Designed miniproteins, single chains. Designs and how they scored, part 65

Each design is a single chain, and the fold is of that chain. pLDDT is the mean over its residues in the fold that is shown.

## One batch from the design tools (miniprotein)

Design m2239
Fold by ESMFold2-Fast:
Structure m2239 (fold): chain A 77 residues (1-77)
Amino acid sequence: SMDELLAQFEELVREAYRVEAEAKASGFDPALLAQGKELLGEIQKVAAQLLALGGDEAARRMEAIAQRVEAEAQAAA
């Protein structure tokens, strides 16, 4: 369902910010950089499926999730 994909999208975006922060803290560990690249690929796949399923509504909900998660990540830095 769209709600399940949106929940998956949020989890992937949160994990991507976590991995980015850890990569920066570790001096850009190649394993963490590889994990970040893999997460971006998964985010793109889920986002494409959400857009195909929900169009503009899915796009707005993804934007809201991304903005909220980014703000939370910046506040935690």
Scores: mean pLDDT 86

Design m2240
Fold by ESMFold2-Fast:
Structure m2240 (fold): chain A 100 residues (1-100)
Amino acid sequence: VEELRDEAIRLLDKAIELFKKVGPEAQEAIDLVRKAKEYVKQGTIEDLEKAKEYLGKAANLARKLAGGSKDPETQKILDEAVKYLEKAIEYVNKAIEELR
């Protein structure tokens, strides 16, 4: 059970590093992922549901930033960050199922 949350956190840290490469425009996405990471660490069903909500917001913001960017490299980095967020959501869902 703890391994699922640890893997989610690892994937979120990878997403944060990718957002840092984008720069100040991605700061809001970083803040949302950091909030989600705190909820994953708390590990209750309610906290994990909150984590999913913040990760959904971060992914939507990253997609919007990618669509607004004229730099192909920035678009690729944001697309990769979204993939890490989606994988983290899968691990959070598995953790919720194990707690039910």
Scores: mean pLDDT 86

Design m2241
Fold by ESMFold2-Fast:
Structure m2241 (fold): chain A 63 residues (1-63)
Amino acid sequence: ADTLVQQAIQYIRNGDTDRAIDLVTRAARDGASRSSLRRVQRTAVDNGLIDAALTTLRQIRSL
């Protein structure tokens, strides 16, 4: 889970929305904590990746 969260954050910083969405979805299924997913969501917002931010928020709400 932590490795997938870190990779998602890296792809967000690189502007790769599709890869970030894939990785955050896989991290959530792998049991990533709400706090880790919130970190991804904040990073996506800060980098202007709105679709990644919304997808991550949806994953958090599904927990």
Scores: mean pLDDT 81

Design m2242
Fold by ESMFold2-Fast:
Structure m2242 (fold): chain A 85 residues (1-85)
Amino acid sequence: SELSKLEEEIQALKAKRKEADAANDVETSNKLTSEISDKKADLAEQKGATDAAKLYREAEKAFNEGNYIEGLIMRNYGSQLLKIS
């Protein structure tokens, strides 16, 4: 299904980010964090969770702008609304 595909893509991106973090590759880690937020927004949209999707898109924008704390806050609210842990 589309949902299973998006969940698998998110897990793959998280694995790549863990590898980048282990290599102390901050640029790649930041790009992957943004991509993960984008995929979580797609997942939320597929579930009809429009408010969660908006929060993940705002988190993606914040991460790309270097506003990491704001990005984390938006991501956490999105995850709570989507009810995924």
Scores: mean pLDDT 83

Design m2243
Fold by ESMFold2-Fast:
Structure m2243 (fold): chain A 99 residues (1-99)
Amino acid sequence: MSEEELDREVRLALVEIVYAIALNDIKKGNYEGAAESVPLLRKLTRDEDPEVRIAAVRALGYLAEKTGSEEFLKALEEAQNDPDPEVRAEAQREIERLK
């Protein structure tokens, strides 16, 4: 595995860790704590690797569904403007699930 591939795996793991922390906050009724994940997930939706961006979009979608929070939904809507058509398709799919 190349150093570049390893860096991607670390960022994918970061998406999973941030999602797990936010989900744990939601389970405790701490929706404000869960919303603290938004700035980091938003940064990950702008990652250089489209796979990392897709993972971050999915995490935002699931957290938006669990919280009903406008902050997660806004970050999802921003991802609809992604240059990669697969990332845009994932953002649209996650938004459709919230209807």
Scores: mean pLDDT 83

Design m2244
Fold by ESMFold2-Fast:
Structure m2244 (fold): chain A 86 residues (1-86)
Amino acid sequence: DKEKEFAEKHKDITLETLQKTLKKYPFSIIKPFLESDKSFKKDKNTKKIITIALLIENADLINKTETIYEFFQVLQKLEIDRSKKL
């Protein structure tokens, strides 16, 4: 189960840590990656930046999650919704 594996691998990464990371990233740096259709210079870094950008845009949904697992589920939903708009 991908969601369980994510939760197990990232249980040392708290939701608070992720939220702090979002606050540190200027939107001007993230915006080009939000507008990108998957141009990966390095797949891992580009994916991470797009993920952070989606989290910033939907911070209210993320604040309702209590676990990193729920956070991952919200993220997957947001990526699906983004794909439909592109």
Scores: mean pLDDT 51

Design m2245
Fold by ESMFold2-Fast:
Structure m2245 (fold): chain A 81 residues (1-81)
Amino acid sequence: SLEEEGFEALRRFLEFLGLPPLPDEVLRVLLYPMVRAVAPQATSVEELLRLVVDRHADRLLPRGVSREEMLARLEAFLASL
Protein backbone atom coordinates (compact mmCIF):
# COMPACT_ATOMS: atom_id res chain seq x y z
CA SER A 1 0.00 0.00 0.00
CA LEU A 2 1.01 3.64 -0.34
CA GLU A 3 1.06 3.91 3.48
CA GLU A 4 3.40 0.92 3.85
CA GLU A 5 5.69 2.13 1.03
CA GLY A 6 5.64 5.63 2.52
CA PHE A 7 6.53 4.31 5.99
CA GLU A 8 9.46 2.29 4.56
CA ALA A 9 10.72 5.29 2.53
CA LEU A 10 10.42 7.60 5.58
CA ARG A 11 12.40 5.05 7.65
CA ARG A 12 15.15 5.06 4.96
CA PHE A 13 15.11 8.87 4.92
CA LEU A 14 15.81 8.93 8.68
CA GLU A 15 18.71 6.49 8.10
CA PHE A 16 19.95 8.80 5.28
CA LEU A 17 19.95 11.66 7.84
CA GLY A 18 22.27 9.57 10.06
CA LEU A 19 19.73 8.95 12.82
CA PRO A 20 20.33 5.71 14.78
CA PRO A 21 18.07 2.79 13.80
CA LEU A 22 15.06 2.22 16.06
CA PRO A 23 13.10 -1.08 16.22
CA ASP A 24 10.43 -1.36 13.49
CA GLU A 25 7.60 -1.45 16.07
CA VAL A 26 8.80 1.82 17.67
CA LEU A 27 9.15 3.52 14.26
CA ARG A 28 5.63 2.38 13.30
CA VAL A 29 4.17 4.01 16.44
CA LEU A 30 6.09 7.26 15.76
CA LEU A 31 5.89 7.57 11.95
CA TYR A 32 2.78 5.74 10.76
CA PRO A 33 0.26 8.34 12.09
CA MET A 34 2.03 11.05 10.03
CA VAL A 35 2.11 8.81 6.94
CA ARG A 36 -1.58 7.91 7.34
CA ALA A 37 -2.60 11.57 7.79
CA VAL A 38 -1.11 12.63 4.41
CA ALA A 39 -1.66 9.43 2.35
CA PRO A 40 -5.15 10.46 1.05
CA GLN A 41 -3.59 13.61 -0.50
CA ALA A 42 -0.57 11.83 -2.07
CA THR A 43 -0.38 10.01 -5.42
CA SER A 44 3.21 8.76 -5.01
CA VAL A 45 5.71 7.86 -2.28
CA GLU A 46 7.75 10.96 -3.19
CA GLU A 47 4.71 13.26 -2.78
CA LEU A 48 3.80 11.51 0.49
CA LEU A 49 7.31 12.11 1.91
CA ARG A 50 7.20 15.78 0.89
CA LEU A 51 3.80 16.20 2.60
CA VAL A 52 5.03 14.47 5.80
CA VAL A 53 8.14 16.68 5.98
CA ASP A 54 6.24 19.88 5.10
CA ARG A 55 3.44 19.31 7.66
CA HIS A 56 5.24 17.35 10.40
CA ALA A 57 8.90 18.48 10.25
CA ASP A 58 8.73 19.51 13.94
CA ARG A 59 7.98 15.86 14.87
CA LEU A 60 10.90 14.51 12.79
CA LEU A 61 13.64 17.03 13.59
CA PRO A 62 16.15 17.52 16.36
CA ARG A 63 16.16 21.11 17.69
CA GLY A 64 17.86 23.62 15.40
CA VAL A 65 16.91 22.12 12.00
CA SER A 66 14.35 24.12 9.99
CA ARG A 67 11.50 22.77 7.84
CA GLU A 68 13.22 24.33 4.80
CA GLU A 69 16.51 22.53 5.58
CA MET A 70 14.67 19.22 6.10
CA LEU A 71 12.88 19.62 2.74
CA ALA A 72 16.27 20.27 1.08
CA ARG A 73 17.67 17.09 2.69
CA LEU A 74 14.57 15.17 1.51
CA GLU A 75 15.18 16.30 -2.09
CA ALA A 76 18.82 15.11 -1.80
CA PHE A 77 17.55 11.74 -0.48
CA LEU A 78 15.00 11.37 -3.32
CA ALA A 79 17.69 12.26 -5.90
CA SER A 80 19.91 9.48 -4.43
CA LEU A 81 17.26 6.80 -5.12
Scores: mean pLDDT 79

Design m2246
Fold by ESMFold2-Fast:
Structure m2246 (fold): chain A 60 residues (1-60)
Amino acid sequence: NLPDGVDEWDSDERFEAQIDRTLKEGSEGERALARGQREEWERNRSLFDSLRVGRVLEAE
């Protein structure tokens, strides 16, 4: 996306939908890549959320 941050929430939803579609219709190699991308996306989300919560807790 050229305009960084324009539709971050919508972009995530579309990205997940595309991965799900690839998992259903994609080839063996594409499905393997999609699973990897999904896992990394979920990990990034977890790390981002953890950083926010962790910072708040440490900021006592």
Scores: mean pLDDT 63

Design m2247
Fold by ESMFold2-Fast:
Structure m2247 (fold): chain A 95 residues (1-95)
Amino acid sequence: SNEEAIELALKLSQDIADTLNLTLVSTEVEVLPDGTIVVTSTFKKGDSTVVLTITYYPSQQQVTITIDIYDSNGNLIARFTTVTTYSTLKSLVES
């Protein structure tokens, strides 16, 4: 469900903050007209900004996770993207 998918993304965002010692600044949730769910979490580590974007595509049962790292001047210095299934992500986060 949309609620379960959002809760999963929020839990992952908090787990990442706790594991990497990041300060979670904000989280935004958007549900698009086609049912795509986008959860964007912004973190701080010193003067660096980390942006985690979790995009869930319900019709494909697919999840895209993107981590963008910005320096103190706002320049993108690294991007990590992975694609997985909703069931795989749920199993990993709930384990």
Scores: mean pLDDT 86

Design m2248
Fold by ESMFold2-Fast:
Structure m2248 (fold): chain A 76 residues (1-76)
Amino acid sequence: GPALSEEQQAALDLVRAALDKVIGEDGTLTREQAIAALQAVGYSRALAEEIVDRVIGEDGTLTREQLLAEVLTLLP
């Protein structure tokens, strides 16, 4: 894929580090864990909910990779 900018890579690295603190053994996150991780890196609750709700599955969970991909689409 295309190379990430330094700013995009730094933002993804912060999100990745926050997710690594809360992710389950199966590599999934609950909606509230994902929202909390995004808020920890500076996203508002409203924006975090919008991001998570775009990728969350019918079972109420999402993967780290799904969340990181959605965050990348919202970076400038």
Scores: mean pLDDT 75

Design m2249
Fold by ESMFold2-Fast:
Structure m2249 (fold): chain A 93 residues (1-93)
Amino acid sequence: EKEQIREEYIRQVREFGEKIAKRLRELGKEDLAKTVLSIEKLTIRVMDRLAREAPTPEELRRRLQQVIEATKRNIAELLEREGELELAEEVRK
């Protein structure tokens, strides 16, 4: 059961990171796109550890949701610093 939850949340993070990176590449911001993908990879490593450490499926869902929200916040702040205000706003939703 925990493995299915892990797969579900990791898929969401990958889809999110790839979508944002694609938009940044379309804007000619390749270095920023690479930074977002690096954050994605670090987030997935954290999620893998949490999946091993969480004692119940319910606690795993709670912890993974917190990690996703923190990752969205970090990416939005990065985008704001780089002047991508509209994309940062989309990320925070």
Scores: mean pLDDT 84

Design m2250
Fold by ESMFold2-Fast:
Structure m2250 (fold): chain A 76 residues (1-76)
Amino acid sequence: LTPGEQEVIEHIVDNMLKAKLSEEQAKERVKVLGEVTFNLELVVNPDMSEEEREKLRKRLDKLGEETIKKFLERKK
């Protein structure tokens, strides 16, 4: 994770904790955010190759996993 990605994850986690989300609700929110972000990137970069799309999917999946991990660690 880059420092900028780390900071964004911390803000998302803070907001989810303030909203008192359950683990299941947090996972659903992160999934929706990833899907929206992927689709917005496709609109901005319509010439993105299949390889670039797969790399973006993997990156967003990693960001989602780290977000849930931090949420669960801080919820304790």
Scores: mean pLDDT 83

Design m2251
Fold by ESMFold2-Fast:
Parts: C-alpha cells; structure tokens; sequence
Structure m2251 (fold): chain A 74 residues (1-74)
C-alpha cells in the first residue's frame, strides 16, 4: 500500500541520516560531504518512491540507494 511505502520511505531516510551522521562524527567524511550525500540519497529515494510499482521494488531500490551513498562516503 502507499501508506506502507510512505512509512518505509521515512525509515530509510532516517537510516541514511543516522549512518551518514555516524561517518561524519567519526571524521570519515566532512559535514559538507555528509549533507551532500544525504541530499543525493533523499532525491534518489523520492524518485524511487514515485517510480516503484510495489512496496518490494521500493524496498530493494531504497536499500541499494543507501548502500551506494555509503560507498560514495569512502
């Protein structure tokens, strides 16, 4: 359902924010880079939310987007 996708969107954005903030606090990325990466992740998740035909497609896409954001933090 759209309500389930909306809840998952909120959870995945929160997860991304926590993980990127953790990397920033550890000194692995700058505050500016953390903000940029989160903005890119937010845009990607929003695009997936609009495009995904199912909750499962959205979940798979969102998890991949988080993984890609963490890879870019290297």
Amino acid sequence: SNAEKERLKAVYLMAGAVLLTGLELEGRISPEEARRLFAELQKKIDELYQKAESVEEFREGALKAIDEALERAR
Scores: mean pLDDT 85

Design m2252
Fold by ESMFold2-Fast:
Structure m2252 (fold): chain A 83 residues (1-83)
Amino acid sequence: GSMEKKLKESIKKVLNKIKNSKTEEELLKSVEELKRALLEHDPDVTRAIGRVLRLIGLLLDNEDLPFEEKKEAVIKFVEELLK
C-alpha cells in the first residue's frame, strides 16, 4: 500500500465515525477530520488521494443528493483509500 500504517489506522477510525453518522452535519465533521488526518501526513500521499477528496467534496456540495446516498458514496471512497 502507498500509505503509512499510522495513516491507515487514522482513516479506519474516521471511517467508523462516518458509518455511525446520522446527520449531514456529522458526516461533514467526519470528512473534515479525514481531510485533516490526510493533510498532516506526507504531501505525496495527499496528492495521490487528492482526486478522492475532490469527489467527496462534490458529493457533499450536491444539494440534490439525499444524506443516505452521500454517506454511502463517502464510505465507498474511504474504503478504497484502505486498499
Scores: mean pLDDT 76

Design m2253
Fold by ESMFold2-Fast:
Structure m2253 (fold): chain A 75 residues (1-75)
Amino acid sequence: KKKIDELVENFKELFREMFRKLADRQLAEWLAQHPDATPEEVAERRKLADEGVEQLSEYMAEDFRKILEKEEKEK
């Protein structure tokens, strides 16, 4: 179980990095459309993007954990 926890955490971190790059691109596109945005509005948009990245990474990690735990139980 400890090895599965490490694999799941590493997988989650890799997906978080990928999704963060996509979120950064989307934020840059939004800023290009809203050049008069306040620092507070920009910070809130970044926070929402980070929350979305975390949620997607969590779902991917949960599915990966289920696959690994199923394989371990079937042996």
Scores: mean pLDDT 78

Design m2254
Fold by ESMFold2-Fast:
Structure m2254 (fold): chain A 81 residues (1-81)
Amino acid sequence: MTDSYNRFRIAIDQTSRLISQGQQDAQNGDLQSAQDRRDQLRRSGDQLRRRGPGYRGSANAFYAGSRSMGDVIQQAQQQQS
């Protein structure tokens, strides 16, 4: 129980940090760095997904973060066009 909770909490903390960094990068016009943060979130989700059902919650947190980062990048691109 404790280990699953700690893994999920760490995943949420890591996801939040990467999203915050990516949002800052996108706001500064650094879409490449924002995209790199999105790719990091997706790769982390994929790695956790491969470990099995016990990692689904953590993997989903990273996938949700990747989707949120995608939305931020799209909004920044529209503002720059």
Scores: mean pLDDT 79

Design m2255
Fold by ESMFold2-Fast:
Structure m2255 (fold): chain A 68 residues (1-68)
Amino acid sequence: SMIERLEKQLAENPSGDLYYELGIVYMLQEDFERAKEYFKQAAELGLTEKSELYIHNIESLEKLREER
């Protein structure tokens, strides 16, 4: 329901903040691929520093999981 509300808002009014929020939600669900996609969109819409930091952190976590 939270994701559905955010996606509806995004369809009506696309913004970096909404892409960033969706990135966080997918990250918490451990859907790292979708999280990175949303953070990349947020970065392009002006939330560059915050979004790129999360992308780097996700990629670091993925690498650690591959080593186990």
Scores: mean pLDDT 82

Design m2256
Fold by ESMFold2-Fast:
Structure m2256 (fold): chain A 88 residues (1-88)
Amino acid sequence: YVKYLREKLGAKDVEKFDELVADPNVTREQILEFVRKMAEEKGLPEDEIEEILKTVEQYLDDLEARTQQRKAYLESVKKLQNEIEKLK
């Protein structure tokens, strides 16, 4: 995914994309809007923009699945720590 985006958008735009993806306060819609805007500025045809957006959505889905698995684990650890604190 990263190599594909670098070829389509360029290194600087991909760096900004990575920053947006890493920011928990940035919504999925804002990320997709950013990618569409960058592709439009590059003069890419609409069909290619749609394909790029589809690829980004798949990447975000994969990333969210991994994040949810990690978050579930951290929540379990947090609950255990809170129970230990109550036993003091």
Scores: mean pLDDT 74

Design m2257
Fold by ESMFold2-Fast:
Structure m2257 (fold): chain A 60 residues (1-60)
Amino acid sequence: MEREWRPLTDRPVRVVSVEELPDGTYRFTFEDGRTATVTKEEAERLGLQVGRYAWLLEPV
C-alpha cells in the first residue's frame, strides 16, 4: 500500500449530491460529474459533504 497521496484533479471539486445505497454506503456526486462510493466513516474522514469542496485523492 502506497503512503503518498496526491490530488486526482487539479483543484478541489464541490460535492453537489449524496445518495445512500441499500448496502449502507454513500454515493457522492461532484460538480464535474464524477462520483465516489464510500462508507459513512470514509466520507467523514475525507470531508465529503454536500456544498463542500473535497480533494479526490489517489495513491502515488
Scores: mean pLDDT 68

Design m2258
Fold by ESMFold2-Fast:
Structure m2258 (fold): chain A 55 residues (1-55)
Amino acid sequence: APPSLALHQALVAGDAEGAIRAYVAMGQEDKARELVDGAPEEKRARLRQLLAELS
């Protein structure tokens, strides 16, 4: 399945982890990082860790 479809579905569902995974799969790490930076403070550390593991 194309990563762009997975990204769209994740964003509609509010699935930040799914959206980060889709951005990384597309080679769009900068967009994944922007999504992490836009997350609530309480979720940001977890999402940053996920991004680091996928890089």
Scores: mean pLDDT 78

Design m2259
Fold by ESMFold2-Fast:
Structure m2259 (fold): chain A 76 residues (1-76)
Amino acid sequence: VRSMVKGLLSLFKKEGDEESVKLTEELLKKEKITKEDLIELLKKIIKILKEKRTPENDKLATMLEGLKKLLEEEMK
């Protein structure tokens, strides 16, 4: 889980999305990161990306939605 969050941080830093970077860094400050924490992070970032109204952000949001669904299925 933590390695996945670190991967997302690197991606968001490369894309220059400061809000997504900040949210991801806040999650990384937790000693223990759960799948539920990661799902909540993904929900917040997907909302931000969709609000920015670019085709690139819509594609990234779709990819993150797929990741969120995969994590939710693992929790059932």
Scores: mean pLDDT 73

Design m2260
Fold by ESMFold2-Fast:
Structure m2260 (fold): chain A 61 residues (1-61)
Amino acid sequence: MEKIIEEIEKDVERAPEVLEEGEKALKENPEDQNALAMYIAGKLLYSTVPPILEMLKERAK
């Protein structure tokens, strides 16, 4: 259980990089489906996942 939390924490730490890469790729090619998917994934990791991660860490105590 702790290993899963640690892996999610690493993904959340990378969220700003994923968002930046997705935004850059979308600016160069707005119809790039992979860039759009990366941007959406980055936004979810940045805004939605941290509250869930905090709940998981609380239960691991």
Scores: mean pLDDT 74

Design m2261
Fold by ESMFold2-Fast:
Structure m2261 (fold): chain A 77 residues (1-77)
Amino acid sequence: SESEKRAEELVKEVLEKYPELDERQKAKLRALARFLTKGASEEELEKVKRALEQAAEYLLEHPDASVADVLGNISGK
């Protein structure tokens, strides 16, 4: 689908900046990207990309964090 394609493109861009992420962390980023791109407008895609970069940084500091834990920490205050 179109949203899956956009999610994968955003993940690729984030992974180029954070190549140290392991396969579990990459899978969590893909899940977050699919969730955040669902129903997102083009102007919201810039916010999604920034949120995914914040998620990548959070996962590097907290490798065992669940997708829900990451989402709560990047979408909170």
Scores: mean pLDDT 79

Design m2262
Fold by ESMFold2-Fast:
Structure m2262 (fold): chain A 77 residues (1-77)
Amino acid sequence: SDLLKAYNAQLDASRATAEYLGDDATVAELDALKAQFEDAIANNDRAALQQVNIQVSDIQVRIRKKLLAENRTELGA
């Protein structure tokens, strides 16, 4: 669906931003969350999807703050 495609694009954008910032720990967290997201979709696990969405949201806030502090705006947050 368009919503799932948009969500995957947001995950990929967050990962690219974390990689650009040299934040290997956050890149690893996002890779793990993407795997959890794909497993949750495959298993129709709504509780796991909600948990992943909350964790991704927290990571996006963290990346945004770090990106603004580093004054690196090319990739967005």
Scores: mean pLDDT 79

Design m2263
Fold by ESMFold2-Fast:
Structure m2263 (fold): chain A 83 residues (1-83)
Amino acid sequence: ASEASVEVTPLSEDEYKLVVSAVGNSPEEALEAAEKAFKEAKEKLGKELGRPLEVVDEWTSEPEVMPDGRYGVEKVAILRVVP
């Protein structure tokens, strides 16, 4: 089982920061959960704004072993509304 949370922070009228935190039973599962949650959050935000979003910057952490033996991953992206 995997889980993910997404935090969306407006930086300006046209830019948004997305922070995705994902956990999985393996490094691969955690990475896949983070990527899926990011894609879903970006699509949802674009639909809510009624405008396409482009990725200006993104990075994904290396999977880290958590105290419970699961793997954690963080993905951060800066999105910009296309004119």
Scores: mean pLDDT 84

Design m2264
Fold by ESMFold2-Fast:
Structure m2264 (fold): chain A 100 residues (1-100)
Amino acid sequence: SMEQEKIRAILEKLLSHPVADVFRLIPDPSREAPDILEVISDGVDLGELEARILAGQLKSVEEFVALVRTMVANVLKYYEPGSPEVLAAEELLQLVEEEM
């Protein structure tokens, strides 16, 4: 559908941006951050978003933006204000909102 083509175009733009390289939501919590699951129980990174798009699981641009906003909100809950992760998350959200 045209919606899935638009979502894919936005995702390709996000993945080509340098901020995507530093964005991680769920590493191995038993090894890296055991408390992360208390804050990011519904965590999604850009790779998981790409997988859902390829599987045809996202039906609209609005659904895609909602997932990106959830991802950003989870980063803001777990990481300190002004951290590279928070700054990257805020920049990703702005890029997505400009494409709508």
Scores: mean pLDDT 64

Design m2265
Fold by ESMFold2-Fast:
Structure m2265 (fold): chain A 70 residues (1-70)
Amino acid sequence: MSDEELLEEAKQAIKDGKEGKIAPSKLQEVGGRLLKAAFRSKDPKMAQRLAEEGLEAAKTALEMNKAEAA
């Protein structure tokens, strides 16, 4: 799987999470995979994009969990 494919998958997962189509736990897993890919990437520009999308996925999942707990 290419880093570019991971980025597209993450953008779709964040959108699906915000629309309630996937569980917060799945969005957290996607975010974790992107952060791991960013850590392993040898392209600094790609690593930054992966890290930023991974962080957005993690933040979105956390807010979804907080909304359900409130």
Scores: mean pLDDT 78

Design m2266
Fold by ESMFold2-Fast:
Parts: sequence; structure tokens; C-alpha cells
Structure m2266 (fold): chain A 71 residues (1-71)
Amino acid sequence: MAMEKEVEKIYKETAELTKRGDGAAIKALEDKLIAEGSDPRLLMAMMKAIAEHGLPEAVARALERERERLE
């Protein structure tokens, strides 16, 4: 099905960007999918790729520090 191919493509593309730590490119891809009114499954595939391949640990720890500061 066409949607399965698109989901796989977005997942792979986002996984590569996540492994490179290219947050700006990931944000641009997300904004493009939203602006085009794309199927929510594509956004879910993108979020899944980010979660599975992670942010660099240093960035994740910086986000934790910001959350503590808001207490």
C-alpha cells in the first residue's frame, strides 16, 4: 500500500537524521508534513524513529536540567 511505503520512507529518513543529531532537519521535515496536511501516521513514524534512535545523551541530559529548573 502507498501509505506503508511513505511510513517506511519517513521512518528511515528520520532515523538517519536522528543518528546524525540533525534536529533542525527533523524539525523541517515535521513542519513540511504538517503544512502539507499529511497523514498522522507519517508524524507517528517520525516520532517513533526519534524515540528508537534517541537524542545524543548530552542533549537529553540538558533537557532534564531545564525540566528541573521549572519546578
Scores: mean pLDDT 69

Design m2267
Fold by ESMFold2-Fast:
Structure m2267 (fold): chain A 67 residues (1-67)
Amino acid sequence: VLERAERLKREVEEQEKALQNRIQKGLEKGAVLTEEQRKKIQELLDELEQRRKRADEEVERVRELEA
């Protein structure tokens, strides 16, 4: 159970970091985000939020079982 929660959290962290790096590289070069890129970012953020919520629920369930 914890392994699944850890994997979800890890995936969220990896995607957040990858997304942040892409934005940082673009802005560092003085580029602005296109509307297409903004849509992709929003889609990824939505997915990450859902995954994080599910992982948090799994962690809470494990904690209750430990109690």
Scores: mean pLDDT 70

Design m2268
Fold by ESMFold2-Fast:
Structure m2268 (fold): chain A 73 residues (1-73)
Amino acid sequence: MSPEELIERARELIEQAEKYIENNDIDKAVSLIKEAQRLIDELVRLGHRDEAVELREKVNDLIFKVKYLEKKK
């Protein structure tokens, strides 16, 4: 998979995870977040650090939202 394909796939996973969080499907959102984190780690290994940092920030925002929703129980 090219770095461009990794970036695009990670963006798709982040968008899908956000939609699952909005629908309170936390387990599905977490699975997508984990996959996005894996692709971001691969981007770092390939030297695409700047893109990986931006994607990681978005993933961290989603993790924060998940933790907030878990605290509500």
Scores: mean pLDDT 81

Design m2269
Fold by ESMFold2-Fast:
Order: C-alpha cells, then structure tokens, then sequence
Structure m2269 (fold): chain A 58 residues (1-58)
C-alpha cells in the first residue's frame, strides 16, 4: 500500500508535467501540480485520476 501510494505520487507529477509540456507549456506551474494532487485524493484509482485530469486540464 505504501509502495503503491509512492508510485501514484510519482506517476501523477510526471503525468501532469508531460501533459502540460505536450501543450507547449515549457515549465508546468506548481499550482497545476497541486490541483492535480487534490484530484488524486478524490480518485479511486489511476484510471479515474486520468479521467479527472482530462476533465480539468483539457
């Protein structure tokens, strides 16, 4: 469970940064990362989290 939680956090930050970079954002803001971390707390799993990110940032 702890290992999974650490993995979720790492994947989350990289996922957000990659998403923003694909949109031409050179340096993703900490605010966007913090918003996505909040969405992660609301999410049931990685798939649900990805859907929430797409709804929020696209």
Amino acid sequence: SQLLEQLKEKVTKDHIKDFLRKRGVKNPSEEHIQEALQLLEEANDVVDFDNKLREKFV
Scores: mean pLDDT 66

Design m2270
Fold by ESMFold2-Fast:
Structure m2270 (fold): chain A 55 residues (1-55)
Amino acid sequence: SALQQKIDATVAAMAGQSRAEQVAILTAFRDELLKTVSEDETDLLVQETARRLAA
């Protein structure tokens, strides 16, 4: 799905970046999700994105 592609792209963008850059990327991703997705779903998607980065 388009949403899964965005998650994968966000994880790839954060990979190898500094912590400050990762926070900025993840914040921008959260802000984009909030335009179309509920706050609760956005929080779950942000957590999943951070989990995939840590794996």
Scores: mean pLDDT 82

Design m2271
Fold by ESMFold2-Fast:
Structure m2271 (fold): chain A 93 residues (1-93)
Amino acid sequence: MEEEMIRYLQERYGVSEEEAREMIATLKDNGTEGMQAAARWMVRLAAREAERDPERGAEMLAVLRAGIEKALKSPDERLRAAAEAAARELARL
């Protein structure tokens, strides 16, 4: 399971094995802070992609913006906190 997720992240996002393991560890924490850190990291990945491939990066940022807007309306407090963290990170770009 973990190895499959590492390969998925490497293939889809072009991250290193070390970065992928850090993401998985953050998600496994299941804490609000872990979700917020993962959300901020996803925004930084999309920004990095936009620098290398503007078309792909724009698609990723559009998906993230839509996901953030939807998550901010969620009754799940942890999901809202993660969305707020991602929105703040997006605003700094």
Scores: mean pLDDT 72

Design m2272
Fold by ESMFold2-Fast:
Structure m2272 (fold): chain A 75 residues (1-75)
Amino acid sequence: MRPGAEMAARMLLGGILNPEASTLERIAVATLAVRDAISQREVAEATGLSVGTLSRAIRRVLEKGDPRMLELAGL
């Protein structure tokens, strides 16, 4: 069991993210929140996403600059 996996699972199951946020946005924010413990590649494998798709989603979240999402990601 990887450190932070429980927090990532909680966020993915509709924890503190906006209920209108897409599943991909939730995965991106959770990936950023656990970035020091879990690589993007490991998250992509666990979720069935390509690394490219996950990287684009993460970049989109960062470019959008939503302060709430950035705070949840630990930025």
Scores: mean pLDDT 66

Design m2273
Fold by ESMFold2-Fast:
Structure m2273 (fold): chain A 51 residues (1-51)
Amino acid sequence: ISGKKNGKADYRWVPPSIVKQEEEVLKAQGWENVTYEGNGAAAKEKALELA
């Protein structure tokens, strides 16, 4: 999962069972462009793209 907040992009791995829950929590905390990628490498690349 990847996203951007206050100009900072970041990523983390989460189990598929909690992806929706984590996405909603991050959006509530002000994270934008929150997306889920099937692996950590893709999530990291997406975070770099958002930065």
Scores: mean pLDDT 68

Design m2274
Fold by ESMFold2-Fast:
Structure m2274 (fold): chain A 86 residues (1-86)
Amino acid sequence: MAEAEALVEEGLRAAVAGRVDEALAHFEEALKLDPRYVRAYLGKAQVLAAAGRYAEAAEYLRKAAKLEPENEDIREALREAEARAA
């Protein structure tokens, strides 16, 4: 948990710096440590959406929605990404 959390924070810092590939790599490493870590799926989806890669963002938001089906923010983000991917 704590190790996966640190990787997500590193991924977010890389994303803010515009280092998309580095950000995605940090989120992927976090998911290897904790495949149920919703924040890593959300971070990956956010970076992909910012890059205009909405279909890929929607895939990760679907994984996050499966883990937190009652999370309205995730459901709204998923609807938006799917609409833009179409």
Scores: mean pLDDT 84

